# Designs tried in a protein design run: designed miniproteins, single chains, continued (3). Part 30

Each design is a single chain, and the fold is of that chain. pLDDT is the mean over its residues in the fold that is shown.

## One batch from the design tools (miniprotein)

Design m9015
Fold by ESMFold2-Fast:
Formats: structure tokens, sequence, C-alpha cells
Structure m9015 (fold): chain A 100 residues (1-100)
């Protein structure tokens, strides 16, 4: 369906954005990290709402949990953990596309 294609695209786009954030993480100032955390939070909330509206509440919960771990890694400047979470986000996106 068009809705299923839209949510898959939004999940993939969000994951790619998280990967880009990880590549730049060591170069962020404290202020830039705070802005990035707010951006991640807002994006995750909007995507979770879209997933719930599309009929995927379990996927929404998984996404929010991964986003919380990613935020914590960024706050702690933990590049290794941030990379692990992006790998889990990629797997989540791949599994979600197969489910839809």
Amino acid sequence: SEMDELVVENVKNYVEEMKKIVEELENYSDEEREEVVEHIKDGAKKLAELLRKAGYPEAAEKLLALAERFIEAIKNNDVEEAKKVTEELEKFAEEFEKEV
C-alpha cells in the first residue's frame, strides 16, 4: 500500500540520518550534541506516531527504544555504542521492510 511504502521510506531515511550523525559525533560541540539529541527525539516521536497510524505499534516501540539508546550514547559521547545502535537500527529497518 502507499502508506506501507511511505513508512518504509521514512524508517530508512531516519536510519540513514542516524548513521550520518554517528560519522560527525566526535566533531560535535556540547551545544551541537544538545541540538542533535532534540532532533533525534523529535524525529523518533514523529516516526513512531506514523508507524502507529499505519498499524505497526510494536515497530514504533522498538524504534523509540533504539532512539533512547542512541540519545544516551550521544550524551555520553560513546561513539562505539552509537555505532552499535545504528547497526541495530539498520537491522530493524531491514526486518521492518520484510514485515510490510
Scores: mean pLDDT 87

Design m9016
Fold by ESMFold2-Fast:
Structure m9016 (fold): chain A 83 residues (1-83)
Amino acid sequence: SRWEKLGEEAEEYAEELEKKFKELDEKWKKTKPENKEELRELLHELTGKKKSEFKSKSIEELQREILEAIFEKIEKIIEEKKK
């Protein structure tokens, strides 16, 4: 799975990635999954895109995009550590 692959790569860069994983986990825990505004705010923080770009999205769509944004951030950290 995507999480298993990221876990294997995370072991290679464990110290730096543990710090970033904790940061992302804390942001997710603070977000109420049923509150559209809190989901939009979290997605804005993760992507840097304007909250207005998520105005028409459902709760399920927002949750999906948040997960995708988290994966993208982790993948970028791993990519930068390979340099």
Scores: mean pLDDT 68

Design m9017
Fold by ESMFold2-Fast:
Structure m9017 (fold): chain A 61 residues (1-61)
Amino acid sequence: MRATDEDIAEIMKAVGDLLASKGHYKDAGDLYERASKLSGSEEFRELSKKYYKKAVEAGQL
């Protein structure tokens, strides 16, 4: 249990969501991946994969 890491992961997700809404898919994917590593959350790992795929399709990766 790492409440601090989970709090940081949630902040990273919130910033990633904001970047994704502005079309910055690679940066969003990077933040979701970091959030996943800190929290161990499969949800964040799935978000990271989803947005990296969008980044590739958008020519950002």
Scores: mean pLDDT 81

Design m9018
Fold by ESMFold2-Fast:
Structure m9018 (fold): chain A 109 residues (1-109)
Amino acid sequence: SKVDEIIEEIKELAAELSNRLSKIALELAKKGGDKRSVQLEILAGATAGLLEMHLYINRDDVELTIEAIRKTIELYREMIADPRLSEEAKELLRETVEKLEEYLRELEA
């Protein structure tokens, strides 16, 4: 179904985000960067994995799936507002929020 296709696209987006944030965190750590910034980048990646789990569990319930996506958007908006998060990671989270909001509109249509 169209819903199943959207869920698969969100899962792919989450996997890509997790991989990219892991690389950013590793590079920041190698440079002796701020430990809190590294921790936030790791948490942002872990949040993507949590979204995948929520999508798997709630897949038969569109309303719960929408709630999980909305909660992820709000968490990422909070992370984007944190001055300790790198600009590179913030840009990835902004792009992800934008795509998740597009998928959310598609699911609510």
Scores: mean pLDDT 84

Design m9019
Fold by ESMFold2-Fast:
Parts: sequence; C-alpha cells; structure tokens
Structure m9019 (fold): chain A 97 residues (1-97)
Amino acid sequence: SELEEELEKLLKELVEAYKNDDKEKVEKILEELRELLTKKLKLPEPEVELVLKIVDTMAKIKAGKTEEVEKEYGIKAKSAVELSRLVGEKLKPLLPG
C-alpha cells in the first residue's frame, strides 16, 4: 500500500516531467524508481529493467509522447488507448506468470 502510493506519486511526477520536456527531472525520477525497486523490493536486475520500461512507457503515453513510444516498440496506433493496449500485449510475455 505505502509502496504502491510512492510508485503512483513517482509515475505522476514522471508524466509531468515528460509534458514539460524536462530531461533532467525525467532522469532523476527514473533513478529514484530504480533505487526503490532494487533496495526496497530487492528485484533482480532484469525485472527492475522491465518494470522501469513499463513505467517509462506508460508515462510517455500519458504525457502525449505517443510517436516516441510507437518508434521504440515498432508499433503504429490510432490512439493513446490503442497504443497502451498494443504495448501491454507486446510486454505480457515478459511479465512473471
């Protein structure tokens, strides 16, 4: 619960940083997320990288950086909602099941 609240706060701050094209703030928030995942959750490095990729991609989509996400994933989407779904489908096989 407390960890989920901290992750939600960092995601919201990341979205705002992307909306403002604040590269330094984006990098700082991603570093804070990495530290949270490695030190508090003690996730293995490959899982940390996957979670960071998911969070970063979600933040970019919410910030309207849809074209950047389309290029990164090799996907073409007609809306932010469709892009989120297609990215989710592409990442689903990489999630622990």
Scores: mean pLDDT 79

Design m9020
Fold by ESMFold2-Fast:
Structure m9020 (fold): chain A 88 residues (1-88)
Amino acid sequence: MPSQAELDRESLLVGFSTNAVASKRAGDDEAEALFREAIRALEAGDLARAYELASRGYEVLAKQSTGEEKQRYLKLSEEYREEAEKER
């Protein structure tokens, strides 16, 4: 049976994978590359690096977005930046 930590990691993997696919479909190569690196860091067990890369991915998405979507991505970027700092 998966532990809570395994469920949390699976949730992060799904989120990063979804954003990488969405970024690729939108032609946002920079955001795609950042989320793909975040997935690699997560699979390697480097949670701090995974969060830092995801934060940067959301910043790139925010720069290319407007209105409420931009605000949502900026919030996600800051939240992942805070999580990266907690893992250091």
Scores: mean pLDDT 80

Design m9021
Fold by ESMFold2-Fast:
Structure m9021 (fold): chain A 83 residues (1-83)
Amino acid sequence: MVAEVERLIEEIREAARRNEPLEEIDRLYEEALEVIAKLPAELQPAYERRVHLTYAKAKFVVMANEIDEELKKREEERKKLEL
């Protein structure tokens, strides 16, 4: 069960690296929380924290990539109108 949480943490990281949709990252995060809920109570806070931090970082990476892509499209559009 601990190994399953570690696997899900790595899957969240890989999904972010592949720029997968936020919906997939959200799904992996929910699955990880369900697995953590089945862990011994002593281990739950540490793994919840690790999963939350991994999830937040993954969301930030994907959102930052989306913002950068949109800004690049808008700059490209403006440059075409310039010359």
Scores: mean pLDDT 79

Design m9022
Fold by ESMFold2-Fast:
Structure m9022 (fold): chain A 107 residues (1-107)
Amino acid sequence: SKLEALIKEIKDKKASEVGDEAVAILYALLQTKGEKVFFVEARGMVEALRIVKDVVLNILKTAYVLGNEKTREWALEMAEKYGIPVEELTEAKEEDVRARAEAVLAK
């Protein structure tokens, strides 16, 4: 399954690298397909990768910082559900998330 492939990738790579790829994909989707596709993909990624807290954190930070009001509300709800401090999302900077995404996309 796609989830099994992602778990294997996490085992073969550092969780931070998988997190960076997720941020880059979400950023590119927001810029090219818009908010609806961005939101749907963020939800799918969290569901698929929920067992890897650091990857989920990066997905939720990206959704909170770059998303609209509905996407931000969802991100806060998921942070509570997965035991991630909401301050990790509310203190995240848009400039840092964009720089992280752009660094991956430049490879």
Scores: mean pLDDT 79

Design m9023
Fold by ESMFold2-Fast:
Structure m9023 (fold): chain A 90 residues (1-90)
Amino acid sequence: MYARVNVTVRLRPDATREQAEELLKELEAIAKSHPDVLEVRGLLLNDRVVSLIVKAKTLESAQRLAEEIEKVARSHPAVTEVKISIIELE
């Protein structure tokens, strides 16, 4: 069963667009390096909000990816909030 991981990361009010772009690239690279990832879509909703949508081959791989992304995002000094949802497809 496929799964979709929806990630939203909010940065501090004083964070730069460059910091948001660097974080997005880092999270996209993590998702793309994961063996069971089929599709990755990243975008900046604004200068302080990063969105990432990932389609994974299994719910288990989606959960592992979500844990890795949350850990990396929360370790970033400019990050204030991380929201992740996993949706089973079908």
Scores: mean pLDDT 85

Design m9024
Fold by ESMFold2-Fast:
Structure m9024 (fold): chain A 58 residues (1-58)
Amino acid sequence: MPRVTVTAEDPAKQEEARAIAERAFLEHYHESLERAAAVAQRTAEETFGVRVTVEIAE
């Protein structure tokens, strides 16, 4: 199963940002891994108002 590494700029938001990003990625990875990662990053950033980096791993 493809995974993503999620890093939030604000450590207090790290766990929640990871959960939101991973869920968004899993909803879209069937269409494209690249698009799924982009959607996951955008969703987490818009939800928490912090910078989030999402990278495809394994």
Scores: mean pLDDT 77

Design m9025
Fold by ESMFold2-Fast:
Structure m9025 (fold): chain A 71 residues (1-71)
Amino acid sequence: SMKEELRKAIENRDLSTAIALAMEGGLSKEELLELGFSEETVEAIMNAIKSAKEKGWTAEQILAEHNKKKL
């Protein structure tokens, strides 16, 4: 599930994947807190999503770049 993939990304310190998954899923601050993340981690993710949207980046673009590096 997306929530499980997001949890694994955070555990692996893979913030780019975590940001992309949270943005793609449209997850709220409350939903991220319910997954057991600290308020500091949730604020960092939410701020990163805001910055990515301001730059015109989509979740698909962030995920595609991450996946491209694994190929």
Scores: mean pLDDT 72

Design m9026
Fold by ESMFold2-Fast:
Structure m9026 (fold): chain A 88 residues (1-88)
Amino acid sequence: DSVEELVERLREKREELLRLYEEHKEEIGSEELEREVERAVEEAERVIELLTNPEKYGKALGGREALELIERTLRRLEEVLERIRRAL
């Protein structure tokens, strides 16, 4: 509901994705999926930084823009997580 709560959800989902991938990466054996994981994690980190330290980027996002960005990033993380689960 708050931006802070949504940022914590992003951190949690990013950590879940990294943990699941690291546990099973040898079994998965997919360079394409590895690149997707890396991109999703990097994008989530960038979004978290932008929302928690906007002064570093010289820009503050409006509430709606922040919510849309978080929602998009969460969906991407969930999609990659599901792809890993299907590969197992």
Scores: mean pLDDT 78

Design m9027
Fold by ESMFold2-Fast:
Order: C-alpha cells, then structure tokens, then sequence
Structure m9027 (fold): chain A 74 residues (1-74)
C-alpha cells in the first residue's frame, strides 16, 4: 500500500530530523552556558538566531524555549 509506505517513510524522516534538531539545540545551549550567557532573554534571542541560520523546525524551537523558561523560573 503506497499510502502506508509514504506515511512510514515520512515519520522516519521526521523523527531523525527532530532528533538531530534537539541534539543541535542541546549542544548550542551547553555552549552558551559555558560561555556565561546566563540571561534568559539573551539565550532566547540566540536560540531564535541559531534556528533561523540552521533551518530548525519551529515546533522544536518553541519546545526548547518553553522548557528553558520553565527551568529558569524554577
């Protein structure tokens, strides 16, 4: 069934991309923390610029920003 094969393929590609995007974001956040960028507003601005230059999925960007805000407020 072509429809089932296309759906499975699409999910596999999307999963790999999302995993790579999350891994890239984690590396970027660690690098910012090591460099002493502790201001959450500066971190969010840097994340948005990084996402724009690397072509990250906006849903991944939004998830990371929301997680960062929650962590910082705790």
Amino acid sequence: DKVQWDEQRRRSVGTIKRQNDLSSMMSFLMDMHRKGVLDIDKQIDAINKYAATTGLDQSVVDQVINSLRHTHSS
Scores: mean pLDDT 70

Design m9028
Fold by ESMFold2-Fast:
Structure m9028 (fold): chain A 55 residues (1-55)
Amino acid sequence: SEKIEEVKKVQQRNLDLMDDMLALATSEAMKEQLEKRKERYQQNIEKYIENLKKE
């Protein structure tokens, strides 16, 4: 439970940083890369949290 709360806190911070980076990105290629990274990060964290619940 405590570990899941820490993961969620880190997740929110990282997502906020990614959104800031997207706002500063000037090229379409950079925006696409950041959007893909954000999607993968969210998917990886969701699976990580599911695995923590199984432990």
Scores: mean pLDDT 81

Design m9029
Fold by ESMFold2-Fast:
Structure m9029 (fold): chain A 60 residues (1-60)
Amino acid sequence: MKELADRMKTVLANARAERAAAGRDSSAAYDAAVAGIKRAEAENLTDNAAIAQVIDDELA
């Protein structure tokens, strides 16, 4: 779904920008976002709300 793809891009882009500005080797937010996205894909979630919830849970 386009909404999911847009959310993924926004979260990852923001995490990359934050980490570049901080000069850090990794970002907890970036790692959590990647984990949430992979979990949503593994469960074949197609509902935007459910996918967003999984990503938000990993980011929390």
Scores: mean pLDDT 64

Design m9030
Fold by ESMFold2-Fast:
Structure m9030 (fold): chain A 95 residues (1-95)
Amino acid sequence: SSATDRLDRAISYFEGMGLLHGAVLYGLLVAGDLYRQGRVDEAREVFRHGVERLLDPETAEEAIRRFDEILTLPVDEAERGLDELAEELMSRIIS
């Protein structure tokens, strides 16, 4: 998708600068925006694509599972879950 293409370019740019945390934040923002637009399948695909590219396979699989679970929650709980997931992924990358 166009969003996935933009994410790939952004990830390559941030990786080239050593700013992996920036790439993860950008991916979460894109996926979150798609979710708020009701484009849930595209949000899942963008998130999966980003984390599979940026994270080790085990961490990526865990993040995808949690993202899918969060999207089944009421919107207020989903927003909180997305914020918590962002903080946890950032913590793992900075460590």
Scores: mean pLDDT 76

Design m9031
Fold by ESMFold2-Fast:
Structure m9031 (fold): chain A 84 residues (1-84)
Amino acid sequence: MDALNTGEAEKEALRAEMERLGFPEEAIEHLLKAADIAANTKTLEDQQRALEEIGKAALIAGVITEAQYEASLARLKAEVERAK
C-alpha cells in the first residue's frame, strides 16, 4: 500500500485534518508522533507510548486537566503491567 501508515504527505494530511478539528499546533505534533510510533511498531510498549502522546495532545488542547493526564498515564502503565 502507498504511504498509508507513514510518510510526509500522509502526515501533512493528518495535520490539516487535526487543524480543522481545532487542535493547537503543539497538540498536533504529539498526535503525529503518536501516529508515527503506532505505524512503525505495534508492541505493548509502542501502544503505551502512542497513547501517552495522545494524552499530551489532549492536555495541550485543554480537553483534559493535568490530573486527568496523570490518571491516564497511571492507567496505561497498569494495563501494560497486567500484560507482562
Scores: mean pLDDT 67

Design m9032
Fold by ESMFold2-Fast:
Order: C-alpha cells, then structure tokens, then sequence
Structure m9032 (fold): chain A 65 residues (1-65)
C-alpha cells in the first residue's frame, strides 16, 4: 500500500525531527546556541520532508476515493 508506506516514512522522519529538537533544547540548556541552532535546522528539514510525504499520501487517498 503506497499510502501506508508514505505515512510510515513520514512518521519515521517525524520521530527523527523530534530527536533533533530534543538535542537542540539540551544544547541550549548547556549554553551552546550554535549547536542548538544546527539541531533545530536539521529537525525543521526532516519535519518539512515528513509534511511533503503526508501531503502526497493525502493526494493519493483523494485520487483513490
């Protein structure tokens, strides 16, 4: 199922993004703003990719309806 595969991939990317955001919070708490910013940028990139896959899954679901 292509829709299920896209949703599973999006969920994996969302989990990875969450890990980067946690790393950003830990770095900021330690006073390392540069590392925190890098982790936030990586997390945002993964979240954007996940949103794209979610949109593709939605479009396929609408086409199949």
Amino acid sequence: DRIAALEAQAAQLEAQAKNYFVGAEESRAAGDEETAKQYEEKGNQLAEEAARLRAEAQALAEAAA
Scores: mean pLDDT 86

Design m9033
Fold by ESMFold2-Fast:
Structure m9033 (fold): chain A 82 residues (1-82)
Amino acid sequence: SELEERILELEIRLALVRAQVAILRLQGDDDAAARLQALVDEAQALIDQAKALKDTDPEKALALLEKAQALLDEALALFRAH
């Protein structure tokens, strides 16, 4: 389904951003790492909510995944800019 595909895509992206947080911490870029971690934590919460709603309210689930996508796009932009 579209929702299951979106959830999987975002979970893969979350794993990549978590790896970027780890890289920044190893480089001593603690401020950048903390900013990325905050976005990851918010995106994870939205994905978890979407998973809970996917069968009962798929439209709400999709909207939550769109918000998670935007946060992960912001995290990627921050990683590139540091």
Scores: mean pLDDT 89

Design m9034
Fold by ESMFold2-Fast:
Structure m9034 (fold): chain A 68 residues (1-68)
Amino acid sequence: EEVLKEIENIGKQLLDLATSEEARREIERDFEEAKKLVEKDPNNYTKVIGLILRAVGVLVEEEIRRRR
């Protein structure tokens, strides 16, 4: 439960940083997948970390797009 709440909190923080609908949808999808993995097996930390890093990558891509 605590791990799931922390994932939800991180997801909310990243969503607050997203300025486009495309980035928001990608981040939401990544965090829904992370939540499902933790609900199935709370020890799937490596996979969850990978999804979080992917969500951060979406924000980086959004910034690059905004500049060009």
Scores: mean pLDDT 75

Design m9035
Fold by ESMFold2-Fast:
Structure m9035 (fold): chain A 90 residues (1-90)
Amino acid sequence: SAVAARDERLRRDGEALREAVAAARAAMEAAVASGSATPAQLRATAAALEEAARALEELARESSDPEVREYLLEVAEEARAAAEWAAAQA
């Protein structure tokens, strides 16, 4: 159905955002560990991760499937946690 196709698309968009969040966090942790991260870069990464969390929350509101909605909100929480960590390192 059109509803199922939409929910599958939202889930895939959420998976892509989860991959991007994980990659951003890994790069940030490596930069902090090597001493190459600047406070400005950490704040910019935190802002980008907060934006990703808001995008995931918006995708969750569009979903009519409770499992897809829960998945997207879980990914949003991961993005917010990564943003808070980045801000704390700045």
Scores: mean pLDDT 85

Design m9036
Fold by ESMFold2-Fast:
Structure m9036 (fold): chain A 91 residues (1-91)
Amino acid sequence: VEKALELIEKAIDLLLSLERPEATMVAMLLHLAAKELREGKLEEAAEGIELAIRFVERMLADPSLSEEEKERLREALRLLEEALRLVKEAL
C-alpha cells in the first residue's frame, strides 16, 4: 500500500507539472484514490486509479501535446499502472 501511495503521489506531481485543466482534474481523482487507500478502501481506490488511467490515455491522444508533455503523461501512466497492480495484489 505505501509503495502504491508513493507511485500515485509521483503521478500527481507529473500531472500538475503540465499545468493543464484536464491533468489537474485527474490529479484530484488520484488524491481521492490515495485517501481511499489510506482508509483501506482498496476496491474504491483501484476503481479510481483505473479511471485516472483511462483519462491519461485519452489525454495522450490529444495532438496539441508537446513531446515533453507526452513523455510526462507516459511516465504518469506507467506509475499508475504499477500502483494499480500493487493495489490489486493487496485485494
Scores: mean pLDDT 87

Design m9037
Fold by ESMFold2-Fast:
Structure m9037 (fold): chain A 87 residues (1-87)
Amino acid sequence: SLEEALKLGKKIIEELLKKYEEELKKLKVPLPQEVRDKIYNESMKKLEEKLKELYEKGELTEEKVEEIAKESFEEPVNKFKEEASYG
């Protein structure tokens, strides 16, 4: 179901965000709560939009949920990394 797919995708994004935060902590790079919240919110918005599209097409699979969750997380993180490199 779309609900189960959203639940799985959310869990993956939360796990990826936690791992990223721990990696930044090891590198002594601060991750402000505001930036963390932005990454999470943008990741979730992308996840919900893409999963809904696949669900409506009848193409929603667990494998695609995992792929989309990772992609939805990577884009906001890459934006943050780019901004941190030029700021």
Scores: mean pLDDT 81

Design m9038
Fold by ESMFold2-Fast:
Structure m9038 (fold): chain A 85 residues (1-85)
Amino acid sequence: SPIEEQIDATYQRGLALARQGIEQNDAALFEQGLALMDQAIALYRLLADRYAAIGRTALAEAYRAKADQIQAERDALRAEWAAKA
């Protein structure tokens, strides 16, 4: 799906920037990365809600699982940043 490809591209950019922020000790770059990851999470949750509303439960669950996975990865990056301080 073109929309999924765009969300995944946003997620991958966010992840790369967050990791670069950690490596360079750049808080602004790190927070920019997390913001893109948060955008990807919100978009997958929006897709999950829309598919649930039309009775496409399996597809809704798949998109929710993608959002939850990105959320867990984002939270792990934040914990890694906090441990570095």
Scores: mean pLDDT 91

Design m9039
Fold by ESMFold2-Fast:
Structure m9039 (fold): chain A 64 residues (1-64)
Amino acid sequence: EIEELAAQMPPELAALARAALEALRARDNVGFLQTLAQGSRLAAQSPEARALWRRIDALLFAEA
């Protein structure tokens, strides 16, 4: 579940994960892709954040 993974992430990254999910539900493809790109850059700060973001990314694409 995306919300449960977001709870394990830094607040900034968790906010981006939720923003990506909302963009997906709103059918805002540009906002969705932009938010994923921001999340990837922010997650690059640590291996743990990168691993969590990869899981979020996989779940978001499973919803799409």
Scores: mean pLDDT 75

Design m9040
Fold by ESMFold2-Fast:
Structure m9040 (fold): chain A 70 residues (1-70)
Amino acid sequence: SEFEKLVEEIERKILRDSILNNNMPSKEEAIRLIAKEMLKRGLSREQIIKYLQEHHGLSKAEAQEIINSL
């Protein structure tokens, strides 16, 4: 529940920033922005990988590639 609340807060922040800048990111860029914010908030690589797999349908390898490219 705390993890889901944190995810919702991060997603809301990314959406708000996009609206304020009048610039909607692509799905891929939005996923990268969310993962980057998760790292800044102290979530582990393992937690972020699990989130990307469960919420965005990415494979473990795809999720690892995103984190490594941040």
Scores: mean pLDDT 81

Design m9041
Fold by ESMFold2-Fast:
Structure m9041 (fold): chain A 79 residues (1-79)
Amino acid sequence: SLKQQIQQLKDQYQQKVDQAYQASQAGSDKYTAGTNLRIGDPTATDQVNALYADGDALSQQHDQLIAQAQQLKQQAEAL
């Protein structure tokens, strides 16, 4: 039924939003770890850069998940 299709899209939307939040938190943790390592060991440049790169990747994952959530919202609104 149309009602079931809308509910499925809403459930998928919420799942993407929850995943985006988790990616954002994980990214923040990576940036914090990189900053702490940079302060504690200024010679650990490669490791610091790797942590920031992991943070950037998680930030990109967050943005992609939010874009997917917005697409699901549009699909639900079009029904």
Scores: mean pLDDT 91

Design m9042
Fold by ESMFold2-Fast:
Order: sequence, then structure tokens, then C-alpha cells
Structure m9042 (fold): chain A 69 residues (1-69)
Amino acid sequence: FSEELLEKFERALTALVIQEQISVEEAERLAKLVKEGKISEEEVKELIDLVEQGRYDEAAALARELLSK
């Protein structure tokens, strides 16, 4: 993953925490799953795109699906 993509992902997770869609613990787990290669680049980009579009409910649903891996 590029540094730019990881930074955008961290900002997307922060936005979801601020919007009370996910917990800080869930955000930390997602970041670890990305670093471990358990979440694909396509899944990361999809989450970022949903957050950037303000589609927080859909982004949270995807985040919880990714946490179940």
C-alpha cells in the first residue's frame, strides 16, 4: 500500500469514529488488518470512497464486514 493510501484510510477511520459509526478499538483493528495484508487495496479504496462521499452508514457496514475477517 502507498503511504498516501494509508493516510487517506486513517483519515476515513477517524471520520467514522467522529460520526460515532465505529469505535476507536474497531478503527485500530481495521488499521492492523490492513498492515497484516488481510484487507485488500480494493476494499481500502471502497471504504475511503464511501467516507469521502459522506455515505457513513454504508462505510460502517463495510468496516464491520472487514472486521469479521
Scores: mean pLDDT 84

Design m9043
Fold by ESMFold2-Fast:
Formats: C-alpha cells, sequence, structure tokens
Structure m9043 (fold): chain A 90 residues (1-90)
C-alpha cells in the first residue's frame, strides 16, 4: 500500500541520516533532509497536514538525538521513531 511505501521511505531517510552522522557527511545529511521534506509533502497530500506535522516532529526529534547518541543508542532511536511513525500512518 502507499502507506507502507511511505513508512519504508521515511525509515530509509532515518538510516541515511545515521550514515551521514557516522561519516560526518554534511552534504548527505542535507540530501536526507530534502528527501524528508518531499515525503512529508506526500504524507500531507494523502493523510493531511496534522499527520505530516506529527511525523516531522518525530523525525526532527530523532535526528537531534542521533547527533549526540552512541552507536547502540542510534539503532534504538531509529527503531522507536519507525514504530511511532507506523502508528501515525496506521
Amino acid sequence: SKVEELLQKIKEVLEQLENAIINKDIELAEEARLELLKLLDEVKSLLGEEVAEKIKKVVNDTASRLYTASEEERQQLIAEAVEKIKKLLE
């Protein structure tokens, strides 16, 4: 379904952000952020503004925490974010 595709793509953005942090690749982090904005526009079109804003908050909170997290914490943070987003997408 389109909802499952959106969840998978958002998960890929979170994984790309993790890779950017590990490699200290500012350019890759910016690319992931731009991809997220496109996905949020799709979510807004399909599920409405409120759902898109909630997902944006989850991703932004997760991204901020990834910058200061250990390797073990990063995996947990991404898993928690995916679970929260899944519930928002239903």
Scores: mean pLDDT 84

Design m9044
Fold by ESMFold2-Fast:
Structure m9044 (fold): chain A 77 residues (1-77)
Amino acid sequence: MAEEEAAAKEAERIRQELLDRGERYKSDPKLSELGELAFAAARGTQYLFEKSTPLDALEAGKMALEYIEREEKRFLS
């Protein structure tokens, strides 16, 4: 219960970060496709939050954010 409340807050934070990254990436021609992936990940996290559990949303959001951060570093290197 307390863990689920913490997961809900963290999932929302990650969803916002994915949306912010998507907005930042869409303005860069080199990162526009990564921006589309970030927006898709934010939608997926929201879907899991609505249809499953905050813990599932958090896990999916974390995995998506880690993937996107790794790809950004690869593109900018």
Scores: mean pLDDT 82

Design m9045
Fold by ESMFold2-Fast:
Structure m9045 (fold): chain A 84 residues (1-84)
Amino acid sequence: LSGDQIAALILLQEIKRLVEAAPDLETAKKKAVEIIENFLANNPQLSEEIKKILEETKKRIEKAKTKEEMIEIIREAMEEIRKL
């Protein structure tokens, strides 16, 4: 895996743990979106493919109806990054 892939996978794993621990759906969404936005802003050098996956993951998280759906979205994003 590239350094970009490793960094993105670590980020997504941290977000997944945060979502699992969050007391409610809205708190989980706000924190997850904030973390993704901050990561993208602080890592402009990320490959376009990884940026696209993270931007799409953010949009899917914003539309999620349950914490379980958010965890599945994050898991799918991690699989997409691993397959690059």
Scores: mean pLDDT 87

Design m9046
Fold by ESMFold2-Fast:
Structure m9046 (fold): chain A 55 residues (1-55)
Amino acid sequence: SRDQVVREMDRMVDDGASRDEMMRRMRMMGRRYGVQVAMYAMNIGMNRIRQIQSS
């Protein structure tokens, strides 16, 4: 579900995951949940990274 994807991405960001690690996770989620879920996860993850880098 989208909620599971959001929680996993937030956890990875909080754990200090790199962009490459997040991209790898998003691709894996696409295989498990489908491309639309992977795209949604990518959007959320990239937005969180941008916010952190802008701080």
Scores: mean pLDDT 70

Design m9047
Fold by ESMFold2-Fast:
Structure m9047 (fold): chain A 110 residues (1-110)
Amino acid sequence: MTLADLLVLGFDPQRKNKYITKEQVAAMIKRAGLPESLLDYVGDNGLVDTEGFIKLYEAFLESHGRELSEEEKEIIREEVEKNNGIVTTETFRKILEKIEELREKKVKEE
């Protein structure tokens, strides 16, 4: 089970919602043992914007002893921008796939 699988499961991959809900983010935060202050990055309408998504994902990775690189943050910005600034379950899955592909290419080319 990869980090990507765990995050996608936390954001309800069975529902192709227009956005990730605040309740889904709260459940993920609780399960991952993350600070409740991260809910401040989720709008009242349940929309997670680019900045909020970066903060949430960075905090999740830090809980696993990892950090987001600038290249990985750029992938997040590009994919969120392609989806009009909205992070859906599908957008999140694409972000994780691209980050994993980038990491795999770096390992093979070094």
Scores: mean pLDDT 65

Design m9048
Fold by ESMFold2-Fast:
Structure m9048 (fold): chain A 63 residues (1-63)
Amino acid sequence: LVEEIKAALKEAGLPDNIEVYVKDGIVGLTGYVESEEQRKKAIEIAKKVPGVKKVLDALSVIG
């Protein structure tokens, strides 16, 4: 599940510094993104991965 989410984020052009944590289908995202749009995109992509029940966002927007 972590690998699938990381691959999906990378394929979508999001920063590789985003760290993914998973427990019982609950996903935590941490790291830095360039914009609010990137943050929302990361959350949406993670939510679309099969097996993800909830996404917790702890991303920081730099800028």
Scores: mean pLDDT 79

Design m9049
Fold by ESMFold2-Fast:
Structure m9049 (fold): chain A 62 residues (1-62)
Amino acid sequence: DDLEKQIKQIEFEIGVLEGIKNIVIGVSKVTGLDNSEMIKEIEERIRELERKLRELREQKEN
């Protein structure tokens, strides 16, 4: 079902973005550089995907 495929795709994308966020945090700790703004932007993108995921799951439940 297309809905199930969309849900799985968004879950995968969230996982990728969480990985990127962890790398950015790690780089900040090693370099002492303030990347808090970039981290916030990644978190906002994750929140947008989580909102979309919630909508798709709600559609599946009718």
Scores: mean pLDDT 83

Design m9050
Fold by ESMFold2-Fast:
Structure m9050 (fold): chain A 66 residues (1-66)
Amino acid sequence: MYETRRRRATIGGRPVVVGVTHDKNTKETLATVVDAETGQILRTVTVKTDNFDEAFAAAVAALEAA
């Protein structure tokens, strides 16, 4: 079973959608940053938390560090 949450953000003037999916069966959390205009995946990270706020922050930080 998956639980998915999405947030809109702006990173470096670019509108993005950050999606976080937690798999309750595998206990893994995947965070994906997608360009809101093109739908292109800009960054995907696996995070060690089931907290959606921490996962969103980790995905944004990973894109900004790249």
Scores: mean pLDDT 77

